# Ledger of designs, part 60: designed miniproteins, single chains, continued (5)

Each design is a single chain, and the fold is of that chain. pLDDT is the mean over its residues in the fold that is shown.

## One batch from the design tools (miniprotein)

Design m18064
Fold by ESMFold2-Fast:
Structure m18064 (fold): chain A 77 residues (1-77)
Amino acid sequence: LLDPQAILSFAQNNINRANNLIANSTDPNAIQAAQDALQQTNDLLNVLNTSQDGSVRQQAYNGLNQVNADLNAVEAA
């Protein structure tokens, strides 16, 4: 079982990173990617909070990992 506190901390880290990019980046593409990451993280958190299906929850968690990877790529550019 995934620790709910660890999942929330991971999602909050994605939110903080995206907000930092929106606040400090001068690149419109980076700002757009960060806004997309915020939206996706919020949508995935809603799925994790509302779904009882293990497969759906696993897919949502995989989505949070993908958002993390996308933010890593944006921050490296």
Scores: mean pLDDT 83

Design m18065
Fold by ESMFold2-Fast:
Structure m18065 (fold): chain A 80 residues (1-80)
Amino acid sequence: MKRRQEALKELGRMVKEVEDMVAQGVAPETVIAYIEEKRKELEEKFSDDPKMVEMIQKLADEVIDAVRANKPPQIVVTVE
């Protein structure tokens, strides 16, 4: 019932805020703390749907791993 779409929008918003924080030179520990806080908030919000909680946990972990790796966004451009 569109809850997965709502969760994806919230996660997308979190990812954008993380990218903005990283671009501003915010310390990785602070960025990770923000992700952990948002993960807990979203897990509580969607606690009635275990699959949604699993998706939130997985995506938050992936974003944390990217922040820890200090990797720039990988842009894949398909050329002729």
Scores: mean pLDDT 72

Design m18066
Fold by ESMFold2-Fast:
Structure m18066 (fold): chain A 94 residues (1-94)
Amino acid sequence: AKKATLLVIKGSKQIDLAIAQVRSLGVTDIDIIEVDSLDEALKKMYAMDADYKFLAGLSPSNDPRLGTYGIFIKDKLKAAKIDEKDAVLVNIDA
């Protein structure tokens, strides 16, 4: 079974949606890491050298930049009218 790691902002309302999206991809092993801000989440994501596939509230994307570029992630949240505090970044490994 594939494993997922979720970086979630403390108090985010998107956690349940993120879990549902990950489960829809056949993943049942889910680790949750709570952070205080989107900037902390992005810092942890880059330090983990992880490929994050999608944000909660957004459709899954094949764009490899979605998890790699912090500016791209912030722009996507702004376009979707999602508050940065409600961001959830998801990495799915094999």
Scores: mean pLDDT 67

Design m18067
Fold by ESMFold2-Fast:
Structure m18067 (fold): chain A 77 residues (1-77)
Amino acid sequence: MEQLKEDILKLSEFLKEGKPWEEVKPLLSPEAQSLLVQVETGLLTQEQLDEAVKILETQGLEAFEDYLESLGITVDD
């Protein structure tokens, strides 16, 4: 759980910096990699990811997961 939070924060930062996804993927947990793929395929926008990260920082992991579920996004693998 702690690693997931850290990886999601890194994912958001790397996407904002425009880092190549091939360089980012091996630095992330499988759950964060799944989230990255959903951003890459357009199922989750970067703006939605940024909002989810803001919720994670201010309201915690449970509220973050609830927000993603409301968008039809799961972070299981």
Scores: mean pLDDT 71

Design m18068
Fold by ESMFold2-Fast:
Order: C-alpha cells, then structure tokens, then sequence
Structure m18068 (fold): chain A 84 residues (1-84)
C-alpha cells in the first residue's frame, strides 16, 4: 500500500539520520549537534511531505506528527548521551 511504502522510506531515512547524529555526537560540540538535528529534521519534513504527495497521501498532519516525533527522539537521544 502507499502507506507501507511511506513507512519503509521513513524508517530508512530516520535510521540514516540517527546514524549521522550519533557520529556527530562523538566529534562535535553539543550546540553543533543540536543545529544538525534541526537542519536534518527540516530536510526530513520537506522530503517526507513530497514523498507522501507522490504516493497520494493527503494527511499532511500525520507527516508533521511523525517528523515531530523523530525530532523528539533525536533530542531525547542527545539528552541521554549528555547524562552518560
């Protein structure tokens, strides 16, 4: 289904984003990593909205919510790294 294609693409993009943020957290200052999360999240939103449109998915609020959840997950990961 279109939603299954969306979910698979989103999961791959999210995993790739997590790997980039994890690598950055090993070599970059906290402020730079937060900046990267912001930039990556904005790009993810634009990419996912376009892909959803191409698949005929009309619920843009669902896309916004899923990308907001991804941002929260990245920020939570970074907060956990700072506590370690």
Amino acid sequence: SPMDQFDRYFARQLADMFDRIRQASLTQDLVDVIGLITVETRRLLADMLRFARDLGITDESLIHDRVADAYDQMMAFLAQEQKA
Scores: mean pLDDT 84

Design m18069
Fold by ESMFold2-Fast:
Structure m18069 (fold): chain A 92 residues (1-92)
Amino acid sequence: SMKEREERRKRAVEIVKKLRQSTDPEEAYKLILEALDEGVLSPQYAVDLAFELGLPKDLLIEVLKKAIERAQKEGREAMANTLKELLDKVEK
């Protein structure tokens, strides 16, 4: 349901905020990928969180690649194209 999606999103944000107290970007990266695979985070939101958490470039690239793959599998072509443009900019 829409309400359940909103509650899951809020929960994901709170969990991520707690992770900001950790200095380990690999743990943040793993949680973002797990939440993306579980459908808790949309592809765009997963990328937004990776930027907010200040993940290093290599991990940002991996999040972008996984988010693009997920957006494509979900038929979200416009989102996938936006994320591909972001990936190109990050890789430069």
Scores: mean pLDDT 79

Design m18070
Fold by ESMFold2-Fast:
Structure m18070 (fold): chain A 86 residues (1-86)
Amino acid sequence: MEEAIEAAELGSSDKEKGREFARRIVERMGDAGGAAFIAGVNEGLAGIIEGVAKATGVPLSESLQAQLDRHREAARRAEEAARRAE
């Protein structure tokens, strides 16, 4: 987050505000909230890949199948982390 804000074409004042905002979000989400968000995003991406292939009848390429598998595994790990951080 911080490096992305620094890389943006922002003035010094805007960079400071961005850093403060990012810090506040991280503090508010906590470990459980962050993990749950990551799980949801990965599940959504996996569902989109599978849903598009199923709806269009186009078979998944090897690279898309690998992406789907990675997103499902990432979602599973993030969900487990969210449960442990309760």
Scores: mean pLDDT 63

Design m18071
Fold by ESMFold2-Fast:
Structure m18071 (fold): chain A 74 residues (1-74)
Amino acid sequence: RPSGKEVLIAVFEAEMRRVIAEVEDPAARAELERLMQETLARLRAAKSEDEAVAIIQEGGRRVREILARERAAR
């Protein structure tokens, strides 16, 4: 059975892929794909679910910054 951390990783990856698919700007898409890969690597290395939650929260902040810049550029 998947652990809580594995479920968090799967949900985060699915949500990021959905967000990336809605972004039309190639530069913003590339930044989001890089952030997703970096965050997934950190999540896989996390020792606990609490550490995984903290990593997801940091990733979520970065995603919002990228999306805000992309929307402002439209």
Scores: mean pLDDT 81

Design m18072
Fold by ESMFold2-Fast:
Structure m18072 (fold): chain A 61 residues (1-61)
Amino acid sequence: SLSLRGAADLLVRQGGASREGAERAARLILEGKATPEDVARLTGMSRRQAAGALAAVRALA
């Protein structure tokens, strides 16, 4: 399954997220707690970008 590091790297590449925000979002996604709104807030992505990134991490998890 996708590691925390791998998920955070994906979020940085997909939306230009900060490392700190990406790691916090990645942890929530891997714990099954994340909504697109949570990912958007933590990473600074648009809701559309956040939804795509969330789906990508879930597909690789």
Scores: mean pLDDT 80

Design m18073
Fold by ESMFold2-Fast:
Structure m18073 (fold): chain A 80 residues (1-80)
Amino acid sequence: MSGRELAEEALRLAAEAERLAATGKEEDAREAIRLAQEAIRLGMEAVRQGDVTGGTGAVLAGIGALIQAELVLGESIPAK
């Protein structure tokens, strides 16, 4: 799998994680965390394989989905 293929797969997983996190449901948030973590892992590998733009985009999207999913699971204060 090339860096570009890794970035495309990572972006697909990040988009699905974002969709699940957006539902606000605990079960969907748990699945979103798993998908977001995999998206971050594949995005980092895409950067290592030379797709810096696509890989970085996937990592950032994955981090965003992860944060949203963690906020759904916890009663954390989202802002000061």
Scores: mean pLDDT 80

Design m18074
Fold by ESMFold2-Fast:
Structure m18074 (fold): chain A 114 residues (1-114)
Amino acid sequence: SVPQMPRSLKEVQELIDRIQDLAKKVKDSTDKDVALSYADEAVRLAGIVSFAASLVGDEESRDAVNKAYVSVLRAYSNLKSATTSSQFTSAKNSFYDASNNFVKVGRKALSLPQ
């Protein structure tokens, strides 16, 4: 089903908090399929937040969120393509860093607490 757009700042804040939690679960995961499951959900939520920011944020804030979202997508692609233990560890860390940057930029763009 198509996810409904958040109708309140509280809903957007809850999505951002969930992205942060999922990013930590990706980093802490020892199984690639489990990590990808958490990352897939985080990417889905980041897409919703990015789209919400595109409608209400100023141009500078929208550009910052879009750049952060592209970084999350790139890190997700690297996580999916990891074939060695070293690549998997590096990709998890990159996904965690990109997702936390997205959370920070998203909160700032939407004038949310933090």
Scores: mean pLDDT 86

Design m18075
Fold by ESMFold2-Fast:
Structure m18075 (fold): chain A 88 residues (1-88)
Amino acid sequence: MKNGLSHKLSNDVVHVVGTLVAQGHGQELLEMLKEGTPPEEVIEFIEKHVRLSPDEKRDLEKILSDPESREELKRLLEFALQTIEQSR
């Protein structure tokens, strides 16, 4: 992502999401986001699969608590999952 109007998704968060999708956990994360799962539970799920720094946890909590950022995260997951599925 270069120079978007919204700086809601950091490169670190994008990397964390990409790692989860590559490990096969992206679909489960996407369903949690669609179901309105609280930020704390989503972060706990991510931490089971990816090592998060304190800054990454803070950014994720902020993103998951903001409806627009949460939608951007869902769109990123949907795009990443579609890309992997087409490459299988």
Scores: mean pLDDT 74

Design m18076
Fold by ESMFold2-Fast:
Structure m18076 (fold): chain A 81 residues (1-81)
Amino acid sequence: SSLDANLRYAYTMAQLLREEAERRNDAELARVAEEVERIVKEAQATTDPAERGRLVAEALRLIEEALRRFHPEGRVELPAL
């Protein structure tokens, strides 16, 4: 399903954001990566499709905001959703 694909994407992006935060020694980016991981775990734990969809959307929003803020030039290649 698209939700499962987006959830996998969010999980992968959380790992990449964490690695980027470590490379940059960026505590704010590290906190965003941790928040995305937390939301992904909540989405995996829920059996309610509406709640799962809401959590996945929030994770994607945080990822997009992080990329805009920490890579404002748009120089990050994202996998297609």
Scores: mean pLDDT 79

Design m18077
Fold by ESMFold2-Fast:
Structure m18077 (fold): chain A 53 residues (1-53)
Amino acid sequence: LRDPVTGDPISPEAYDDVLAWIEANRDRLAKLPPAERARLLAVGQTAAALRSM
């Protein structure tokens, strides 16, 4: 998994931080352009899937 903003690989330890950030900033995410919001949500979904492996 790579961070879509920086292109850097995301470590498994960072998956929970990414998911927590998305949850804490849900109201901000709702105000973002749809394309940008979709990219950030996709990172969270992929992080959750990889964490469960």
Scores: mean pLDDT 64

Design m18078
Fold by ESMFold2-Fast:
Structure m18078 (fold): chain A 76 residues (1-76)
Amino acid sequence: DVKELAQKLLEKAKELEEQAQRLFSLSSGLLDSGKGSSDEDSQKLFTSAGTLENLARNKKDEASKLKQEALDLLRK
């Protein structure tokens, strides 16, 4: 069933978007913590924040691809 497959892809995309949102929130928290820290601690926090932001962007990109696949299935 094409409609059922499309719904599963949209659900997976939603989960990935929620994961990306959580990772962006964690990254923002680390950046805010870094602003009040020593230079050495700030560098570690900013590096960790950058890693989380990259993971979040990857999850968002995967979600976009799954949404496109679902739309392509629904158009057939």
Scores: mean pLDDT 83

Design m18079
Fold by ESMFold2-Fast:
Structure m18079 (fold): chain A 97 residues (1-97)
Amino acid sequence: ARAALLLGAAGELARIALAKAKDEELKKEIEKLAEEVRELLAYVDANREVEETPELRALSAELEARIEELRKNGTAREQLEEARRLLEEAKRLLEAE
C-alpha cells in the first residue's frame, strides 16, 4: 500500500516535470523514469491488498501537498529528483524482508 502511494506520486511528478521540461535530454530522463514507475505500478496493482490506515491517509496528504508545492514553485529538474527519490523509496519497500 505505501509503495503504491509513493509510485503514484512519482508518476504524477514525472508528468508535471515532462510538461515543464524544455530540454530534450531532460525529457528523455523523465520519460525513462515514468516508464519504470508504470511497470512497478502494474506489478503492485496485481498484488493489491489495500487496508486504509490513518498512517496511509497521512502519507497521501503529505504527498499531495508536496506535489502541489513542486507544481507551483519547482523546476522540471527538482520535480524529476523528487520523483526519483519516491521511486527509490518504493523499490526499497518492495524489496524489504
Scores: mean pLDDT 78

Design m18080
Fold by ESMFold2-Fast:
Structure m18080 (fold): chain A 61 residues (1-61)
Amino acid sequence: SAGESLKRYLLSRGFSEEDATIAAEEAERRLKEGVSQEEIAAEFSRKLALPKSAILRALSA
């Protein structure tokens, strides 16, 4: 799932299990609410200081 893929990516970047889980759950919730993967990737890129392309790839897997 998008959330599981995002969680794995964040863990690989040194985020804690707790923070990665919270971010993954937020992403899954927003996707269910109809927010685009592109918009979520842009917001997380800005907030987490990670490349938008990498987050988008994780969400699209």
Scores: mean pLDDT 85

Design m18081
Fold by ESMFold2-Fast:
Structure m18081 (fold): chain A 94 residues (1-94)
Amino acid sequence: MLTVELRFEPGVRVRRASTGEVVDASQRWVTLTEDPASDLYTLPGSVLRVTAVVGIEVREEDGKYYLGYAVDFVDPSASQRLEEEARKRYKPSP
């Protein structure tokens, strides 16, 4: 599960995944997640279930924030990157 803590400019609103509640995030740290089951706040329309982390880019357009890994989530190479990282960390014992 990938989570990030962000601070937002005044007027930015985020949605809680479990309840659909929308709040002004501008005056607090907001924990974002790609996993809606974690019951954390998400960017409206940006709730993703990400199986691979290739990177996070947060960009703003017209007072809205978008998660860069939304583009990477549809990229099939993301699974290969995760597998290569796992192979580096979990080499089988000789």
Scores: mean pLDDT 42

Design m18082
Fold by ESMFold2-Fast:
Structure m18082 (fold): chain A 94 residues (1-94)
Amino acid sequence: MLKEKAKEFLKELKENNLSEEEVKKKVEELSKEITDEDVEEIYKRLGLSEEDKEKLKEYLKENKKSEKELAFELLVQEVAAEEAQEEAAELAAE
């Protein structure tokens, strides 16, 4: 579900040549739909320890960035990396 939103965002970036300002606005809108449960799931996938989570919360507080915005950015990067691996594997099969 959340992964599908990240895929749609990446597709829109590729097809619509969005400006930096438009990208930022869409990240803010999509991050509002992220729940605390989604954040925990993303942290679990990244293999973050309890100590890593505490350091991350301090970093976010200092940078006035929301935990949901960071979680969405990390998810988009993960999805982009997966798509790049699939494309590379398909090319290697030819």
Scores: mean pLDDT 72

Design m18083
Fold by ESMFold2-Fast:
Structure m18083 (fold): chain A 59 residues (1-59)
Amino acid sequence: MKKKVKLPAAALGEAERFGGKILEVTPDGAIVEIPEDKVEEFKRYVKETFGVEAEVLPD
């Protein structure tokens, strides 16, 4: 299953490295689709790299 994750736009290019897909780009960030088994690794990476918490959106 894939999960939708909201993150800063600067982290957009990293989503594809985790097998994800860019769904939407907004002025305050972006929404990407990440494989469920990669979500925790992606959240940790975003927090360590950009200092922000990626938000997993409800499906």
Scores: mean pLDDT 75

Design m18084
Fold by ESMFold2-Fast:
Structure m18084 (fold): chain A 70 residues (1-70)
Amino acid sequence: SMEEEREKERLMIMADDLDVQGDHDTSERIRTLVKNNDIDSARALYEEHTQRQKALAEETIARMLAERNG
């Protein structure tokens, strides 16, 4: 469907962005899943990666704030 093709395009763009940021392994895994038409797994992998990065960023910010106040 057009919606499925648009989601594939979106996932490939997101994979390219991850590659530019240095997340080469996750980028390649997403690209491989998209090429194999495993869109659900590609989406899940991207979402898991994004949630993990968000958690790490929040933890880093909390640590930096503590260091600046100590």
Scores: mean pLDDT 85

Design m18085
Fold by ESMFold2-Fast:
Structure m18085 (fold): chain A 83 residues (1-83)
Amino acid sequence: SSLERGLEILEKILAALKELGVEEIEVDELVKRLSELTGLSESAIRAVLDRLAQGKKILNVPEAIERLEKWIADGRAVLAQLA
């Protein structure tokens, strides 16, 4: 399903953010680095990061990780209700 594919993308981005281990980074630079680490397209990564950044040019990575973990948990809860 599209939700399952979306969750896979979010989980790959989460793992790469944790691997990167930076506190703050420009969204444009992060898109490039995450694309290299995950093999995902820059457009797919940008769609996720734009949501996490909420219009800011610089992303607070620890806060983004917390938001992304919640987003993944919420999506998994939806899938569990559909099963």
Scores: mean pLDDT 84

Design m18086
Fold by ESMFold2-Fast:
Structure m18086 (fold): chain A 70 residues (1-70)
Amino acid sequence: AAEKAAEGARQGGGKGSAYASDMATVWALEGGPQAAYHAGLMASAGFNLGKDGDPELAAEAARQGAEIGA
């Protein structure tokens, strides 16, 4: 779940914050609804920490969110 959330956030982050959040949420669903929720929320927050958006920060944040919610 956490590894999939991170990969989803990285791929979605190439298209923007909303896509990073959406992809992290979908790919974290196997970890349950709380893992999906926290992965998506943190992916968006992590992406926005970069000046023009950072897919790698989105990925790391999504991983942590999925682990917290699992």
Scores: mean pLDDT 78

Design m18087
Fold by ESMFold2-Fast:
Structure m18087 (fold): chain A 78 residues (1-78)
Amino acid sequence: MEEELERIRKEAEEAIAEFPKVDDSLISPSYGSRLMAAVLRKGKAVEFAEEMFKIRKEEKDSEEAKKKILEIAEKYAA
């Protein structure tokens, strides 16, 4: 399952890395990295990835999808 965990980490990292493009006024690149580290530390990478894919599938507006993904990342990082 090492391959699966690495894939989930990459997908979560890519999703979080997109957040600055949605709200650069409030989100620094370091913030996205900190959220990623917190989600992984909480062992919520799988749950985060599932929620992220659901949001991307249901929400066609890229800006709204990124905002919702950021909120989910913040929820799992808390």
Scores: mean pLDDT 64

Design m18088
Fold by ESMFold2-Fast:
Structure m18088 (fold): chain A 55 residues (1-55)
Amino acid sequence: SDLIKKQIENLKKLKEEYEAGRKQAEAAGDTVRADVLKSIIDAINKKIKELEKKN
């Protein structure tokens, strides 16, 4: 349980970093980078939901 909670916390922090990077990419007009970062964020969200279901 504690390991799963720590994994979720780490994934949420990682998600915030990628969301900040995505906003910067969007502001710069870098659509390719913004799309890649969105895909990573979507994958992190999916993993968080899977871990929350197991807890």
Scores: mean pLDDT 87

Design m18089
Fold by ESMFold2-Fast:
Structure m18089 (fold): chain A 91 residues (1-91)
Amino acid sequence: MEADQYILEKIKEAEEYLKEFEKTGDIEKLRKAIELVEPLYNAANGITEGVSKETIEIAQKASEEVKQKLRDLYLELSVKELEYAVKKVTK
């Protein structure tokens, strides 16, 4: 399905940014990964505030399998961002 292909491509891009963050520790790479998937994640879970009409349509048409992969990745990215924030504040 076209919607599934689009989301899988965004997941792949986000995973590449996450891999670069894991290698370099560059928080901007992690933020780019989050920025790629967050609108799709929000729309897939019924959160449409601040999300484009096109992104909402894609997320709503996506299969449950692809939506689950999106949820899993977004959770991983969110945990990594929280861990980074905690390490920066706690000295």
Scores: mean pLDDT 81

Design m18090
Fold by ESMFold2-Fast:
Structure m18090 (fold): chain A 80 residues (1-80)
Amino acid sequence: SEADLLGQVGEMYWHHGDYGKAGLYFEKAASLSDPKRAAVYLGNSGIQYYQDGDTDKSEDMLRETRKLDPEIAKKAEEEI
């Protein structure tokens, strides 16, 4: 699916240390996903934005993750 491809692009950017683009592509993947998958992508996006130094976007992504799945949000928050 398009969401799966965007998620893979996010993983590619993460692997190469481009955390800002990784966060953006995980965010894009979330927007095209069902709520369960969106929570995982948004949590990953939050982690990547935190590593990029964009704490405002990180908090926004984690807040959206918490609305969808509090357990996934907790796991993402424990990684930052």
Scores: mean pLDDT 88

Design m18091
Fold by ESMFold2-Fast:
Formats: C-alpha cells, structure tokens, sequence
Structure m18091 (fold): chain A 114 residues (1-114)
C-alpha cells in the first residue's frame, strides 16, 4: 500500500539521518531527517504533527545538555521501536515514532550547524 511504502521510506531516511549524525555530517543528517519527516507526515493529521513537534521541542529544551552520544542512543532505540511497529502493521504508530525522531534529529543538526 502507499501508506506502507511511505513508512518504509521514512524509516530508511531516518536510518540515513542517524548515520550522518554519528559521522558528524550535520548538513546531510538534516537533509535526510527532513525527507523522513516528509514521508512520515503523509500518515498523520496536522493536529498530530503539531502535538508531536510540541512534545519534542519540550523534550529537547529539557535535555539540551545531554551529550550527542546520549541523544544518539535514545534515537537508535526509537528507530528500533519504529521498525517493530512497522513489522506489526501499526503504520500510523510507526509514522508517529519516525516523525518525532526525525524532527528531533533536525533540531540537533540545526544546533550543531551553529
């Protein structure tokens, strides 16, 4: 289905974003995070997207002193969760997890590009 294809693409782009974030290539990390956001958002309402961004913004604000390695460990756990949700056919739940994680990567990448 188109929804399954979109979630699969979102997960693939999130994996690339995390790989580049680990390598210190923040510009490529941001680029792939934005692609993951684009695909994941296709399964979610505007209201859900706004709520996820708010929750992630609050989490980032409270955890901005955590090391990049600490953020990466959390993001890798979230990626694994998204992959399991996808395997279970929980496409909207997987999309929410990918959107939240990719949005978080975009915030980290923008900060590290300053």
Amino acid sequence: SMKEEYVKKAIEYLKKALKYLKEGNYQEALKYAEEAIRYASELLSEEELKEIRKEVDEFYKENKDVSLEGHLELLEVQLEEAEELFKEGKLEAAARMVYASAYYVSLLSKELLK
Scores: mean pLDDT 89

Design m18092
Fold by ESMFold2-Fast:
Structure m18092 (fold): chain A 74 residues (1-74)
Amino acid sequence: MSADPADIENARKKIEEAEKTGKRAGATVRLSDGSTVGIGVRELTPENYEEAKKDIEKARKTVEELEAQHRAAQ
């Protein structure tokens, strides 16, 4: 259940970049059991503004959960 901290940091940076630029972002976080978690944010457009906002919120929650799991594993 521990996540790779380097992957978590990369995911956080990608989400921050997407928030600043409105561009699509994506990252993958590897877990210690060999599974992976995909994190993605849609490009911010007038047509998908509400969905892109939700993607950013979900991505941030996923990163926070992975950080909490990593802290618990220490």
Scores: mean pLDDT 76

Design m18093
Fold by ESMFold2-Fast:
Structure m18093 (fold): chain A 61 residues (1-61)
Amino acid sequence: MKLYRVTVEEGKDIAFAQALSEAGIDIVQVLGPGKFLVESDNPELVEEIAKSFGGSAELIE
């Protein structure tokens, strides 16, 4: 699996977490408001979900 640093707009945290849960993607760690470490084997899906919440995803592993 690959590890991603994801940033989303503040106030979108709950909606983002729900979207990840629906997609079967696990949040490994909450780094702060709008900032998460996410584990997935699907980089395109992680990027798509992050962008839909005004954010971005960066591969770190």
Scores: mean pLDDT 80

Design m18094
Fold by ESMFold2-Fast:
Formats: structure tokens, C-alpha cells, sequence
Structure m18094 (fold): chain A 65 residues (1-65)
């Protein structure tokens, strides 16, 4: 059902946002290594973008119901 799909997209989005926050915290912990720190920040940004895409898909499905 569309409701189950919406729930799954919302759950996946939440996990991605939590992963983004964790990557950002890890980046702060390794700021003495600028290459690793930047890689973690880049990963965090990608997770946030993926989360936004899933949130948009969930909204579109809600509008179609």
C-alpha cells in the first residue's frame, strides 16, 4: 500500500539524517586530519541530500492518495 511505502521512505530518510549527523560529529573529532574531516563532511552532505529526495518522494505519494 502507499501508506507502507510512505512509512518506509520516512524511516529511510530518518536513518540517513542520523547518519549525516554522526558523520558530522566524527568530522569534528578528527579535525586534526583535514582530509578525513572533509571526507566525512562530504559524506554527511550526501546523506542529507538523499534524505531530502526520499522526503520529497513520500510527499508526492501522500499527494497522490
Amino acid sequence: SSQQQIQQLQNQSKILRESAEQARRLADGVRSDPVVSQRLRDGSQRFEQQAQQLEQQAQQLQQQQ
Scores: mean pLDDT 86

Design m18095
Fold by ESMFold2-Fast:
Structure m18095 (fold): chain A 112 residues (1-112)
Amino acid sequence: MVTATVSGGGTVASGGTVTLTVTVSGEGKAGVGASATRPTKSGGYLMVGGDAAVVDGGGTATLTINTGNAEPGTYTVSVVAVPGEGGKAEMSGMLAAASPEAADSTETITVT
């Protein structure tokens, strides 16, 4: 099984970028996704930015979130690693990271 741990949250001005360090543990090929989200009034989450990468045999990935269209406020960065290869694994990780409840790890960013 693969899992991801994220670090590198903090405060960023609107239009800035946040660089995240994601450590993936486990064997084989995996897609890792990150999403910055906040809850909506209707339930579910608004995604304001995200990124994805693939890793093989674990290791560290650098993921970048662009806040260019984000309103000021607090956002949860969720990361998920999913077994698989190439763009399909990247997309699966990204989609899973859009739901903070399914996250392997979370971090907080504050957009000012």
Scores: mean pLDDT 76

Design m18096
Fold by ESMFold2-Fast:
Structure m18096 (fold): chain A 57 residues (1-57)
Amino acid sequence: LTPEQLELLKELIENSALFYPAREDFEKDVDKALDSLGEILGGNGKYVLDKLMELRK
């Protein structure tokens, strides 16, 4: 993932109300979630992220 994609994904997650208590824990959990997502989404991970970035607007 590019740094720009990672930043937009973090903003999208914040706005989507997926997890809203602690900002520092959020950053740590995002890194772990992206590692897991990379395994789950495989070669299509970038495609999914591109779609999410467009929805962010």
Scores: mean pLDDT 59

Design m18097
Fold by ESMFold2-Fast:
Structure m18097 (fold): chain A 86 residues (1-86)
Amino acid sequence: SPLAERLRAYVERLRELIDKVENGELTKEQVLAFLDELIADPGLPDWVKEQLRALKEAVEAGVPKDDIVEALRQLAGTLEREIAAL
């Protein structure tokens, strides 16, 4: 399914972001840029964009890294469950 392949690519991008954040490889500005790139993607479902906008606000507010990582993991897990239902 083209939809399943597209959603799987977003899961991989979210997991890349998680790994880089956990390893301290990204600055706050780089995390925000990564989130903005995902939010700007017209192929991303609107509910995912809403979650990413909330996450962007949390990053800007200085919410702890571990909470940001957990939110990203929950989002990736929800997308994986949605793919499995296709």
Scores: mean pLDDT 86

Design m18098
Fold by ESMFold2-Fast:
Structure m18098 (fold): chain A 84 residues (1-84)
Amino acid sequence: PPKLLMENYYKQILEQEKPLESSVKAMQKAFEDSRKLITDELTELNLEMPRRTLRHETYLLKQDKLKVSENEMETARNGTDLTK
């Protein structure tokens, strides 16, 4: 089911709990790959994905990306901006 592809991608994000720039880029690539796989699967199944489900998962994904970015910014500030 296409839902499993998004769940797998989400788990990959969760496993990268200590984000660095490389980890964030890898997460973006995993998301793009997962979306492409879902789109391809829908084409093969000749089904229309419930857009509300994909929309909700996209929303959650953006929330995770914001958290990752915030964590990375905090790490940078602690290392370079707020050094005393």
Scores: mean pLDDT 59

